# Ledger of designs, part 22: designed miniproteins, single chains, continued (2)

Each design is a single chain, and the fold is of that chain. pLDDT is the mean over its residues in the fold that is shown.

## One batch from the design tools (miniprotein)

Design m4732
Fold by ESMFold2-Fast:
Structure m4732 (fold): chain A 90 residues (1-90)
Amino acid sequence: DDAGVRALELMNEGKTALEKGDYEKAVELFEEAVRLGADAFPVVLHNLAKAYYKLGKYDEAIKYYERELSILPNDTETKKFLEEAKKKKA
C-alpha cells in the first residue's frame, strides 16, 4: 500500500519535527499523513494536537484531542491535554 508507506514516512518526519520544536513543519507533515488515512492512529492525532497547542492554535488542538478520545475514550493523559487546551481558549 503506497499510501500507507507514505503515511508512515510522514508520521516519522512529523515526530522528528515536533521533537526539534519545528511545530509548523510538524503540523504540515501530520496533516498530510491524516489525509492519507493516518487519523486511524491515535498517536498521529495526539502529536498533531500537541503541535497545534504549541502554536497557540487551541481550536485545532481541541479538535484533534477529541478525535483521539473517540478512539481511546479512557486515555486520562489526552483528557488532561484537552482540558488544558480548553482553558487556554477561555
Scores: mean pLDDT 86

Design m4733
Fold by ESMFold2-Fast:
Structure m4733 (fold): chain A 68 residues (1-68)
Amino acid sequence: SKQDKVQEILEEGRERLRKAKSREEFKQVVMETSRKLQELTEGDPELLNQAHRQLEQLLAQINAEKQA
């Protein structure tokens, strides 16, 4: 399902964000993850909204981990 693919993209993004060694690399991973989610959820505003909320939560969590 599209929901399963959203979770797969977010999990790949999470691992890549954790491994990012520079701010530029982090930004590139965020942009790529966001783009993949946007392409997957095109024409489904409810799923797009859910995916964006989950990406925001993931980014907040990873940023907290990296700044601690």
Scores: mean pLDDT 82

Design m4734
Fold by ESMFold2-Fast:
Structure m4734 (fold): chain A 97 residues (1-97)
Amino acid sequence: MPEEELLELAEEAARERKLPDGTKLLLVARHGDRTEAILGKVKDGKIEVLAAPGTPMSEIALGVYLAISETNGVPLEVLHSTRVGDTELRLLKVDVA
């Protein structure tokens, strides 16, 4: 399942970039016309899940940030992007209060 690859990708990026505890991340998996997102937070070199895939909060966060980014509003920092089979995985840094 793309969830395992998303979490592994986020933990690897957190270690590689030495992201501080409390850094919030949006983990995105796209397969064809389906998109799923996980909201997570870095804690002790691991990812603490704040909103599970397919929850309204993770979907709204993804939709709002992508729409704002497309209109040159709030910049999203893409930390990593990769492809596993037909699934595109992206890791985004999110600055939220």
Scores: mean pLDDT 66

Design m4735
Fold by ESMFold2-Fast:
Structure m4735 (fold): chain A 88 residues (1-88)
Amino acid sequence: SEVDKKLEEIRKLTEEVRAHVAAGDVEGLRQAVRKIIEIAKEMIPKLTKEQQDEVISLLDEVIRAAGAAGLPELVRELFEVKKEIKKN
């Protein structure tokens, strides 16, 4: 399904986040996080409860990475996305 494809894309982007953290690449991290936010926002009304739990877990990892990298604006946007997922 389209949702399964987008969920796989978030998984791959989270792997990219891990790679950018390991490399100290703040700009690569920023770009990967922005893509995760965009995809997650599009998926919010279409996620099953099981998929919501997985996305929340991935977002929590990405929040920790963005926070450690000193990206407070992205941390705020990630928390808002997480909040909107939890409302559904």
Scores: mean pLDDT 87

Design m4736
Fold by ESMFold2-Fast:
Structure m4736 (fold): chain A 83 residues (1-83)
Amino acid sequence: EVDYKVESKQQAIDVVEKLRDDILANDEVTYTVEAKSKELAEFIVRGAEAIARDAGKYFTAKLEGNKVTIKLVSPEKLEELLA
């Protein structure tokens, strides 16, 4: 199952903004998104990467066609998971 279905650029922006809010409030966030187009999926990945960079979070993304799985983890939480 997917957390979000994105059919427009505005919905992609809304998902990215939600991700920003969630990662500022949480040490770990995972989003699974199904986008109507590959371009929308890539936009979401780039937006998430920018948020991770600006917030100092660890970022991974898996893109399979139009389905994207994005994971952001704080450095502190990553150290706990590796301990």
Scores: mean pLDDT 79

Design m4737
Fold by ESMFold2-Fast:
Structure m4737 (fold): chain A 100 residues (1-100)
Amino acid sequence: KLSEEQKKKLEEIKKELEKLLEKARNAKTMDEVIEVMNEAMKLIEEAKKVLGIEVSEEEYKRRLEQNKAILESLSVEEAKEFMINMLETEIKTLEDLLKS
């Protein structure tokens, strides 16, 4: 069960993720897609902290490098689709949590 403070913080994070989804859709270069990924990963870690999930800096950096490597192996169009799918999935996860 989420507290009112946790719900408020998760709603704020969800709104920032929705803004990043629009940035991802409008991205023109790989650098822009990578910037969206960096911002999204930071917001996901903040959501984990709100939920009381302990985060490892080493695990965070490992995941960040893995996602960067995946994006850099793709075309800009494929990298955009990857980020759009990731952001839509995270937004839906937060929506489902907020409904509970």
Scores: mean pLDDT 86

Design m4738
Fold by ESMFold2-Fast:
Structure m4738 (fold): chain A 94 residues (1-94)
Amino acid sequence: MEEAKKLADEGIEEFQKRAEEATRLSDYARQRGHKVAADSYEMLANAARGAAETLEAAKNVPYEKVKKIIDELKKQVDRMESTARRVLAEAEAA
């Protein structure tokens, strides 16, 4: 029980930090005229925020279920982040 709550709280904090960083990078890309990269990071920020909200709702779920939810959410957010990073790198290199 306590371990499940701690795992969820740590996941929420991580996703909130990732959303804040993605928002910052979206603003950076938009200021530089890299609209596609800015949009990609905005989508990433929304996905990370949604992940944190999902974990807030899952605080009373058993440890193994919370762990699986975090793993699935991390895979989705990591994939989107990889795409956003690539798009920004390609825009900066052009």
Scores: mean pLDDT 86

Design m4739
Fold by ESMFold2-Fast:
Structure m4739 (fold): chain A 78 residues (1-78)
Amino acid sequence: SKFVLERVGDKAVLTWEIEPNSRFMNILIRTLSKQPFVTSIERLSDSVLRITASSYREAASFVFGRYPGDEKVYEKEL
């Protein structure tokens, strides 16, 4: 799977692409819904999630295990 983390002001939007028909989708939704900075999770398709976060810093720290700096778009393969 891969994701794109985008900064929207002080907030963040993550677009997470997973292989179609992956049971990993349900695990991702459960894991992300437990994060206090996650404000919404939207399933765009069988392979794509859009997650809105209240804090770019918290989202970036969670995804990268540290704050990566002020870059506005990050892509990572998992």
Scores: mean pLDDT 71

Design m4740
Fold by ESMFold2-Fast:
Structure m4740 (fold): chain A 64 residues (1-64)
Amino acid sequence: MIKLTEREARVLVLAFQGKTPEEIARELGITPEEVRDIISRLLAQGVTLEDAKKALEEYEKKKK
């Protein structure tokens, strides 16, 4: 299973929803440049939306 940080998983899920890097950056409190870097890196690794959703669910389950 691909190891994603919670931030990376959230970025990819929001990007799939059609949000711009600027919109994602505003929602997560990071820069648009960081959003673009995360998306580019994860896609280069073959990470899919399904992988990101599963990783995000795991992070939410760990918190509660």
Scores: mean pLDDT 77

Design m4741
Fold by ESMFold2-Fast:
Structure m4741 (fold): chain A 71 residues (1-71)
Amino acid sequence: SEFDKKFNEGLRHLQEGIRAWRAGDREKAIEHFEKAVEAFTEAVKLSTGEDKEKAQAYLKAAIGLLNAVKG
């Protein structure tokens, strides 16, 4: 489904952002976390019920990581 594509895209970017941040590459981490936020935002729009709650939780986590790496 389109939801699965966007949700998995978000997960991929979230993982790559964490790897970049651990490696000290803040620029790459920011890029990936921004893409994760975009992907999870689309996943939220494409879903209802439990899928929406899950996508919202990951969106919140991605926003938190983006704010943490910037601050």
Scores: mean pLDDT 91

Design m4742
Fold by ESMFold2-Fast:
Structure m4742 (fold): chain A 66 residues (1-66)
Amino acid sequence: SEELEELLQKLKEKNIPDEVIDTIRILARTHGPEYAIEVLKLILDENLSLPEAIKRVEERRKQAAA
């Protein structure tokens, strides 16, 4: 996804470690690019850590499924 690659580049420009970027790429492959984009937006816009962003996305998706 072009949007995913653009957001990952923004994360790199903010000096976020490559390990975090690699983890988000894995999430895009396992959960889909939309999931990874939601996680990226939470990190970039709300300054959340990777595990907090993942927890937020998962909670929102569980509430939507219920």
Scores: mean pLDDT 82

Design m4743
Fold by ESMFold2-Fast:
Structure m4743 (fold): chain A 64 residues (1-64)
Amino acid sequence: TEADLSLQAWQALYEAGLALAQGDLATARRHLDEARALISQLSNPPAELLADAETLEARLAAAE
């Protein structure tokens, strides 16, 4: 369901953020890519999910 996909996207984004905080850039990138793939499957993704994904992408890009 859309709710299940949203939950999975949030979980992947959380894991990406945690990896980034630990300095594991490769793991952060993998989880962020997974989150974006899940978001692309949503017909109406939550605005906060999109904003958090963009913020994390910018943080990861700055750290790489």
Scores: mean pLDDT 84

Design m4744
Fold by ESMFold2-Fast:
Structure m4744 (fold): chain A 81 residues (1-81)
Amino acid sequence: SHMEEVKKLVEEAVKQIKTIMKGGDVEKAMAEFRKLMEELARMGAYREIDFLLGVLRVVSAVFKNPAMEEAAEYAEELLRR
């Protein structure tokens, strides 16, 4: 269902956020995160994008990770489209 597909995309986006936090393959994780966010936007899942933006902003503020700030800016840009 649409709701199940949206849930899976959010779960995968959270996994990419965790990879960025751990300092893994940040470039690859960021590319996958952007792709997942575009798919959420295509599906009209703006509430879920806003939720992920909230997570990214908290993580960025607490941990001062530049990749998290970049991811948050991208999510915010999608919400303004």
Scores: mean pLDDT 84

Design m4745
Fold by ESMFold2-Fast:
Structure m4745 (fold): chain A 108 residues (1-108)
Amino acid sequence: IAAYTAAANAAIAAGDLNSAGTAYNKIGALLTAAGNYDNAIAAYSNAAAAYSKVSPTNAANAYVNLGNAYTSAKDYANAISAYQKALALNSANLIANSNLAIAKANLA
């Protein structure tokens, strides 16, 4: 995690938002594997923000990961919001569409 945080900070300083987004996605994945969903949510949010300026497709994938982290935290309302943002960036994202339906069912 510390190595990916250093990589993300270096990428941001260099103006390389795509590399910054990738580093934050790696941090989010490691935190999710550790069961640390609150910090994973923060990492995926940073990934989505970094990607939003350079790659709508990668930003959409980061929002899917963010929604999945919220779902793991049992925060279905924020999961729905994250999946909707993913679909706004990439309407053909089947994973976002399927996971949105599941999150809505859990909230209902």
Scores: mean pLDDT 78

Design m4746
Fold by ESMFold2-Fast:
Structure m4746 (fold): chain A 74 residues (1-74)
Amino acid sequence: MSEAERLAALIAETRELIAEVLTLAHARGDEAAFARGVALAQALSALEDDPNVTLEQVEAFRREARRLLEEVRR
């Protein structure tokens, strides 16, 4: 798998995690978690538009999205 293919896959995974966070936060009425999810989605969109985006940057976002998802599931 090329680095570009890995980058695209990580972005897709991160987007899916953020979507799950937003869905669960909304269902629970967790406004703080929903706001954090929206902020992550906006930041990820900005990162996708950056021609110098790295795997490390996207992986950091994916880790943050997973942490937020775990918090919302509590």
Scores: mean pLDDT 83

Design m4747
Fold by ESMFold2-Fast:
Structure m4747 (fold): chain A 92 residues (1-92)
Amino acid sequence: MEKKREESRKKVLEKIEELEAKAKKELSEEELKERKELEEELYRLMMEAAKREKLDNPELREDARALARLYALSNSIEELKETIKKLREYLE
């Protein structure tokens, strides 16, 4: 039961790998590059928000990175841009 955090992270990583394989097969190289740029921006904004909430620890950084990647692979480019805009507005 103490390994539930490790198992949850493993499931997220497995889902990311599955989504990456599907995206590489279905999406253009151009769209994959745009998604990677948006993923990096989302991760930066998430880390800035975490610092404001005083949630600055290594585990949270790993989780934020995985979540940013999962979100970037699971949502449309338009939805990603909207989320980034909303986070930017939240951060002022």
Scores: mean pLDDT 75

Design m4748
Fold by ESMFold2-Fast:
Structure m4748 (fold): chain A 67 residues (1-67)
Amino acid sequence: SHMEEKEIEEKAKEFLKKASELLENSGPVDSAVGLALQDFVAANPELAAATSEVGRRVAREVAEELR
């Protein structure tokens, strides 16, 4: 079970890194990227939980900022 959580956490970290890169490169008006990120986080609440409180908050704020 803990190995599953670690795998989810690893994927969440990769996703957060990718989201940060997209934020830098997508520009100020790319709502499609923001919507996709938001939908992914909403569809995968376990990922948000697995990244700890700080990671979850950052992911949510990034998703909402890109909206």
Scores: mean pLDDT 56

Design m4749
Fold by ESMFold2-Fast:
Structure m4749 (fold): chain A 70 residues (1-70)
Amino acid sequence: SMKEQLEKEIVRLETLKGLYQISVDSNDYVVSTSKSNPALRAQNEAVAKALQKEIEEIDKKIAKLKAKLS
């Protein structure tokens, strides 16, 4: 059914979001420990920023799908 397809897609997106969050948390740790190396810090901050943007886009998609289930 359409409801089952929407619920399945929400679970897929929530799983993907969780994986990206683990990556962000790992990059935040690297940024915090690399304060003495500005180049490595800047590179890891850029990666974390890109991953955070992906998480925000996934959240928007989840919200739209949940609205369709209401």
Scores: mean pLDDT 82

Design m4750
Fold by ESMFold2-Fast:
Structure m4750 (fold): chain A 84 residues (1-84)
Amino acid sequence: EVEEILKKIEKLAEEAKTANEEEREKMKEEVRKLAKKIGEKSGAKTDLELQMVFSLSYLKKFPLDASKEEVKEKVAELEKELAA
């Protein structure tokens, strides 16, 4: 099931590139929720790693769809969690 969720995240990231602004925002939120779902199943350690990977995936797939502020906050949060 984790593999299915990963495929969904990848597909959403790709589809969001052709979606309108409102739909892209919704898709970005859904990807974040799916990433948390995988983390819950794998445990805290994997959760942090998955969140970082998906945050980087957001940056790569959604550079124009996300505000720089929003993306920077997400990356900073993940880095802070890793350091703690």
Scores: mean pLDDT 57

Design m4751
Fold by ESMFold2-Fast:
Order: C-alpha cells, then sequence, then structure tokens
Structure m4751 (fold): chain A 103 residues (1-103)
C-alpha cells in the first residue's frame, strides 16, 4: 500500500532528525543548534519533538554536571542511547518501506 510506504518514510525522516538533535546535544558548542533543531521538529511533529527535547535536556544536564564525573557520564550515555535508538528506528522504518515497495 503506497500510503503505508509514505507514512513509514516520513516517520523514518522524523527519527533521523531526532537522532541528529541528540548527536548535536552531545557537543557543548553545538547545544544551541540542537535546541533549534528540536524546536523545529516539535513544530512539525510534537511527539517527535518531545524525543528531540529529551536528548537536548540530557545534553544540558551533562554540561551542568561536568564537575561530577559519574553524573556527567550518565547523562552523556543517555544522550548517546537516545540518538542511537532514534537512528536505528529510522533505518528500520526505511527498510520496512523498501520491503513493502518491492511487493
Amino acid sequence: MEKQIQELLQLSRQYRLVSEAGRLAAKPEKLKEAEELAEQVKRENPDMGRLAEEAVKAGKEAIKNSSDGVKASSYRMLVLSLSTEAYIKSQQLERQAKELQEQ
């Protein structure tokens, strides 16, 4: 079904943007860019925007707790986890769309 393929590709694109926001949030010098990207995603899709904002929040907490190695490391791992999960989800959705297109 063509509509299902389009919906999967759109959702895949949104997860890719969430992953990018998380990747940027892991870098203190890119945190502002991550915040702007998360705000853009939220305007386009509020549910995906919340995931992007969660990654940005974890990035901010890592910076805020930079003097506490354990806390900073925990938040950096959370940012990496959120970004990686979103990227994997994006790839899975794109693959599902391609498999449906081949039918």
Scores: mean pLDDT 82

Design m4752
Fold by ESMFold2-Fast:
Structure m4752 (fold): chain A 131 residues (1-131)
Amino acid sequence: MVEELKEEIRRITELTIESMKEAAELFKDDPTLKRLMITLALQEAIDRMTELLKKAYPEYSELLDELEARIKRLVARAVFQPENAEKEIERIREEVRRAKSRVSDPEFQELLELVEEEVIRLVKTAIELLK
């Protein structure tokens, strides 16, 4: 249930961090491919988290599709222009706040808050790995 979903979201995050670290080492001499592979890992993590939530809360599928598309765009911007990362991270927080305001289910709001925290953690990790 909610705790099981939280555990799955955290597991997606940990596996994605491992994948990004492996990509950073494998492509350390190819900055373009390193950035691309890290970005793809981030995009896949967001996709997996939102699909997990859509399966559990099908009534929020449209909201989650909109949120996924917007977060993926902001994450890509943060990774490709790391000098703007703090701005894009704040925009991610704004998009999640807007999504939460459209939801009355407190358990689903908690899950959106966790997705926000984990996505921001992934973005910050990606930026450190791209230095």
Scores: mean pLDDT 90

Design m4753
Fold by ESMFold2-Fast:
Order: sequence, then structure tokens, then C-alpha cells
Structure m4753 (fold): chain A 57 residues (1-57)
Amino acid sequence: SAAAEAGRRVAEEYAAQGSEAAATSALVGGHDSEKLGMSAEEAREMARRAAEQAIAG
């Protein structure tokens, strides 16, 4: 179902972002990542919106 698919995607992105966010912070020093804007935080919000859309539809 769409809701199950969206939920799985959100969980996968959440797990991946947790690890990748830490690695990115270490590499960049958390400096340029904020300047670039669209980072793990934005991706997480996008996934959350996709889940909401699936639930609504």
C-alpha cells in the first residue's frame, strides 16, 4: 500500500541520514553543510511530507 511504502521510505531515510549526518558533520565540520542548505534535515522533512501525502491519498 502507499502508506506502508511511504512509511518504509521514511524509516530507511531516517536511519541512513542519522549515520550520514554524523559523517558529513565530521568531514565538513558542520560549517559548509549549513551554507549549502539542503542537507539531511531537509531530506528528512521531504520524506515526512511524502508519508503525509500517502496517508491523505
Scores: mean pLDDT 56

Design m4754
Fold by ESMFold2-Fast:
Structure m4754 (fold): chain A 79 residues (1-79)
Amino acid sequence: MAAAELAALQARAYYAGWEAAKRGIPVETVERVIARAVAERHADLPAEERQAIVDAAVAAARAGAEYAAAHPDAVVTLP
């Protein structure tokens, strides 16, 4: 995956994690959606590379959820 493409995915994942946390949706739900999307779109990639993409996107989603918890009055924005 190109660096710019991965960065865009991480930005979207961060936003999704932040929005999910604001709505009381568990981060594990966002993680499952990310894992499924990567498995479907990148089935041709080696398992290690797919896992690295999932790990990066999941980390971004968790960071977004943590930001929501630390800043409950903040409007959802991309980093």
Scores: mean pLDDT 77

Design m4755
Fold by ESMFold2-Fast:
Structure m4755 (fold): chain A 74 residues (1-74)
Amino acid sequence: PRLSPEEFAQLLLEVARTTLELAEKGELPIEQALAQMDSIRRQLERLAPQLPPALRERVEAELEAIYKRLKELG
């Protein structure tokens, strides 16, 4: 079954959190983690018009925080 836009946004956030956790543990190279985050951000941009504003803001803020943390690690 097709995920709703809200469900897909939550899935993208979960993948982003897992990406950060793996990078922090040294199980994923930082350059690959950053590439994954860029992919997630592009997918979120395509979903953005379909998301409630509050959910969009929360997901964007959390993805930005994860991206900044990854850049600090590399």
Scores: mean pLDDT 84

Design m4756
Fold by ESMFold2-Fast:
Structure m4756 (fold): chain A 85 residues (1-85)
Amino acid sequence: AAPLADEATVEELKELAKELLRKKGLPIEEIEVDPSLTQEQADVYIEALRLYLEGKEEEAKELLTDAVAKIKGASEEEKKKALES
């Protein structure tokens, strides 16, 4: 299978994660993802994507929203609004 965990795939994984969240009606547009991800944040994106593909959408969206919010310094209230809008 194609590798998901690599430096080159971090940006592609961010875009894929956003698209998957949007397809399920999760508006991630309000929380813009910083292009500078640490490897720790990349790992969270990979884990969330795996959960999403396994059908655990709630866990996947929460992990991704938490990662995005931490990157942007968003509050817990802002995370909640993004998930609901």
Scores: mean pLDDT 54

Design m4757
Fold by ESMFold2-Fast:
Structure m4757 (fold): chain A 75 residues (1-75)
Amino acid sequence: DKANKAKVLVGQFRTLIAQMRRELASTEDPDVRERLLAAFQREAAKLFAELEKLGVDKATLEALRAEVAALAAEA
């Protein structure tokens, strides 16, 4: 079921965002923070491509993009 797969993937993406926020908060090394954020942004791009392929609504995609952008702004 495409809708169920989309729901699960959105939940996993939000969990990844929460985990990354905690990881960034747990380190003061700017080089480590930069590498973590770069890796996260690459993984987020792959997740966005999969969500778009699954036909996830634009409002949900925009909310997730805003959360990713907020993490980048905090780095």
Scores: mean pLDDT 82

Design m4758
Fold by ESMFold2-Fast:
Structure m4758 (fold): chain A 79 residues (1-79)
Amino acid sequence: KIEEIRARYYEEAKPLAEKLLEALKAGDKETAKKLAEKLAEIHKKAMIEILRLEGREEEIPYVEKKSEEILKESLALIE
Protein backbone atom coordinates (compact mmCIF):
# COMPACT_ATOMS: atom_id res chain seq x y z
CA LYS A 1 0.00 0.00 0.00
CA ILE A 2 1.28 3.50 -0.89
CA GLU A 3 0.71 4.82 2.64
CA GLU A 4 3.03 2.11 4.02
CA ILE A 5 5.80 3.09 1.57
CA ARG A 6 5.37 6.78 2.49
CA ALA A 7 5.48 5.96 6.23
CA ARG A 8 8.71 3.99 5.75
CA TYR A 9 10.17 6.85 3.68
CA TYR A 10 9.30 9.33 6.46
CA GLU A 11 10.94 7.15 9.13
CA GLU A 12 14.13 6.86 7.02
CA ALA A 13 14.22 10.52 5.96
CA LYS A 14 13.33 12.21 9.28
CA PRO A 15 16.70 11.76 11.09
CA LEU A 16 18.62 12.79 7.94
CA ALA A 17 16.39 15.86 7.44
CA GLU A 18 17.02 16.87 11.08
CA LYS A 19 20.80 16.49 10.58
CA LEU A 20 20.57 18.51 7.34
CA LEU A 21 18.84 21.37 9.19
CA GLU A 22 21.55 21.29 11.89
CA ALA A 23 24.32 21.33 9.26
CA LEU A 24 22.69 24.29 7.47
CA LYS A 25 22.37 26.21 10.78
CA ALA A 26 26.06 25.52 11.51
CA GLY A 27 27.16 26.63 8.02
CA ASP A 28 28.55 23.15 7.29
CA LYS A 29 27.88 23.11 3.55
CA GLU A 30 29.84 19.87 2.90
CA THR A 31 27.78 17.89 5.43
CA ALA A 32 24.57 19.55 4.16
CA LYS A 33 25.36 18.47 0.57
CA LYS A 34 26.02 14.86 1.63
CA LEU A 35 22.76 14.75 3.61
CA ALA A 36 20.83 16.28 0.68
CA GLU A 37 22.26 13.54 -1.58
CA LYS A 38 21.18 10.81 0.87
CA LEU A 39 17.69 12.31 1.21
CA ALA A 40 17.33 12.53 -2.59
CA GLU A 41 18.31 8.83 -2.92
CA ILE A 42 15.79 7.75 -0.25
CA HIS A 43 13.04 9.79 -1.96
CA LYS A 44 13.93 8.34 -5.39
CA LYS A 45 13.80 4.77 -4.02
CA ALA A 46 10.38 5.41 -2.46
CA MET A 47 8.99 6.78 -5.75
CA ILE A 48 10.38 3.83 -7.72
CA GLU A 49 8.83 1.39 -5.20
CA ILE A 50 5.44 3.11 -5.64
CA LEU A 51 5.75 2.90 -9.45
CA ARG A 52 6.57 -0.83 -9.21
CA LEU A 53 3.59 -1.39 -6.90
CA GLU A 54 1.32 0.40 -9.43
CA GLY A 55 2.78 -1.50 -12.42
CA ARG A 56 4.21 1.72 -13.90
CA GLU A 57 7.82 0.53 -14.17
CA GLU A 58 8.25 2.12 -17.61
CA GLU A 59 8.14 5.53 -15.83
CA ILE A 60 11.17 4.71 -13.64
CA PRO A 61 13.69 6.37 -16.04
CA TYR A 62 11.66 9.61 -15.82
CA VAL A 63 11.75 9.51 -12.00
CA GLU A 64 15.53 8.87 -12.08
CA LYS A 65 16.13 11.85 -14.41
CA LYS A 66 13.81 14.14 -12.42
CA SER A 67 15.48 13.14 -9.14
CA GLU A 68 18.91 14.02 -10.58
CA GLU A 69 17.61 17.44 -11.72
CA ILE A 70 16.07 18.21 -8.30
CA LEU A 71 19.27 17.14 -6.49
CA LYS A 72 21.41 19.35 -8.77
CA GLU A 73 19.16 22.34 -8.00
CA SER A 74 19.24 21.61 -4.24
CA LEU A 75 23.04 21.35 -4.21
CA ALA A 76 23.31 24.66 -6.09
CA LEU A 77 21.16 26.35 -3.40
CA ILE A 78 23.45 25.03 -0.63
CA GLU A 79 26.57 26.18 -2.49
Scores: mean pLDDT 81

Design m4759
Fold by ESMFold2-Fast:
Structure m4759 (fold): chain A 109 residues (1-109)
Amino acid sequence: SEMEKLKREIEELIAELRAAPPTTFEEFVARARRAKELFKEALEWVKRTTDKEEALELLRLLHELLDVLAEQAVALAQAEPERTEELLGLLHELNELVAEIEREVERLL
């Protein structure tokens, strides 16, 4: 299903990030952009679904992905403090998308 594909792509990105954390700001930006695309796909799916349980499972995976990216952003900010504002901006964009997804999931409950 479309949902199974989306969950798999999120799980694969989490696994890739854990196995090979980004070592540069540029690598982090590329991963964050991929995450943003997946978050937007998740938002569009949640808006049209009636499956509360699948929506909650998806939300759990999105929170896990966001947590991994936040941890890696903190590590990069410690290595390159001049990038802190840009890293926080990327995390803020992802947090805003998760907040929208949470509101859509709440409408299903």
Scores: mean pLDDT 88

Design m4760
Fold by ESMFold2-Fast:
Structure m4760 (fold): chain A 91 residues (1-91)
Amino acid sequence: MEKVEVIGIAFTEEENWELAQKIAEGLAKILAEKLEKEKGLEVVKLISVALKTPSEEEQEEAVKKLLKEYPKAYKVATGTKPEELASPLLA
């Protein structure tokens, strides 16, 4: 399977980073799977860049682009539809 490297449109602050990792990895896989291959991978890259960027403002800018260009992916990441998600990721 294709591996994705992204943690957290929906990550929480410092204390729950491990949970955020599991959520983000699961969401990235779901996004890549449910979206078209090219669009899914592009979303994953944007999220990965946002998380890797040391500037918190730039992270928010990348997330803002996601919700505008890829609203379906953003909705999945924010948990608008439980049917789109596997419960073990978010409990």
Scores: mean pLDDT 49

Design m4761
Fold by ESMFold2-Fast:
Structure m4761 (fold): chain A 73 residues (1-73)
Amino acid sequence: SKKLIEEGIKAFEEGKFKEAAELFKKANELDPTPSIGALAKAAEIAAKTGDPTPFELALKKYKEDEKASVGLP
């Protein structure tokens, strides 16, 4: 699942929004979490509308959730 997320982020950075959305959707099917689901939905929005903003917000939240496992106060 993490590998699919990394590949999805790379695809998104390359402007391949539809491919990124498919990768995140597959990651969410394997490991359904709110942050991964948000990434899949936001990438799909970017693919349909060309607006990357929802994805940028979802990615920030996903990275924050990953860091939370390292011991926040």
Scores: mean pLDDT 77

Design m4762
Fold by ESMFold2-Fast:
Structure m4762 (fold): chain A 71 residues (1-71)
Amino acid sequence: MSIDELLKELGKLMKEAEKAIQEGNLEKARELIRRAKEIIKQLESYGELVTARVARKELEELEKKLEEVEK
């Protein structure tokens, strides 16, 4: 998979995860976040460290939202 394809898939997964959290579908949100983490690892393996760092920050915000719903 190319870097551009990874970035597109990552953006889609994060959008879908946010929607799943808003809908209360926590199982789906957790699965989407897990898949997003795998893509971030792939970006890091390609040397896209700055892009991966930005994506990790966005993912951390989604994880915080998920934790707030699980409280």
Scores: mean pLDDT 82

Design m4763
Fold by ESMFold2-Fast:
Structure m4763 (fold): chain A 115 residues (1-115)
Amino acid sequence: SVLERVESLTKIALEDPSKAEEAVEELKKLAEELGSKAALAVYKKAEEEKVDNAILAVAMGVAIALHLRLPVSNDHLKKVIEQGYDPETLLELLNVALKELGVTEPMTLEDILKP
């Protein structure tokens, strides 16, 4: 399942910082294979802004799931914030994905913290 692969790669990036770069590169390959312009836009923005690979992996995973119209769990989004990563950086990347998908309403911190 594509969803299981995305969730596995996101979990690896979040739990093991030494493997976060490899997980991001695998998510990028998956995004290219699926034609996920949203995930590739997230990758490009993160590379320009020098964003941490754990945040990037989570944001790319969400972008791929949304591209495929698959359910998105907020568990990984909450874990990024709980581990002390900047929630504003996460929101910026998620809103890049949403804009590329044609979503006009931006995501807020409350959307991540509430089910």
Scores: mean pLDDT 81

Design m4764
Fold by ESMFold2-Fast:
Structure m4764 (fold): chain A 102 residues (1-102)
Amino acid sequence: MEEERLKRRIEILEEVIEAARRIKEKLKNRDYEGAVRELVELVERLNPDPEHVERARAAAEPLTEALAKLSEEEREKLIEQLEKDIEALEEERERLLKELEE
């Protein structure tokens, strides 16, 4: 891979990892509006397509309501899945960083 493409992918992964960690913290604190806001802001930063951004914004209220209706067990499973997703993204970031040091 070209160094420029590797650096861009690493930057995107770091931003996604940081956002996912904030979303996880918000979910643990039952701040569903905050969690959804982080997700929408991530879409706005990474996606230049205004139609995709509009859909993300339109989904914010129903997603917040859906998250608020989760049982404690469902919420814990969502947090566990997000932790696994973050770990996988961190492993991918480490692989790309190693390639960049080439």
Scores: mean pLDDT 83

Design m4765
Fold by ESMFold2-Fast:
Structure m4765 (fold): chain A 72 residues (1-72)
Amino acid sequence: GMALEEELAKRAEVAEGEARALAELHGLRDPRVEVEMLSEEEARITVRSPEGEVTVTAPLSTVLAKLDEALS
């Protein structure tokens, strides 16, 4: 329903901001971040930069931790 679509869009926006901040903390300049909500609980995050591309797919509770590990 509409409420679910709005909630997923908001979760994707929050995850995008957090993933961008995380990529910048790892020294990536002007990273391009793409977030896809696969369900209410699972997301795919792709970070692209001149240094390379990282994609992680995980539950929202762990996806940023997995992105941090992948960027390290």
Scores: mean pLDDT 81

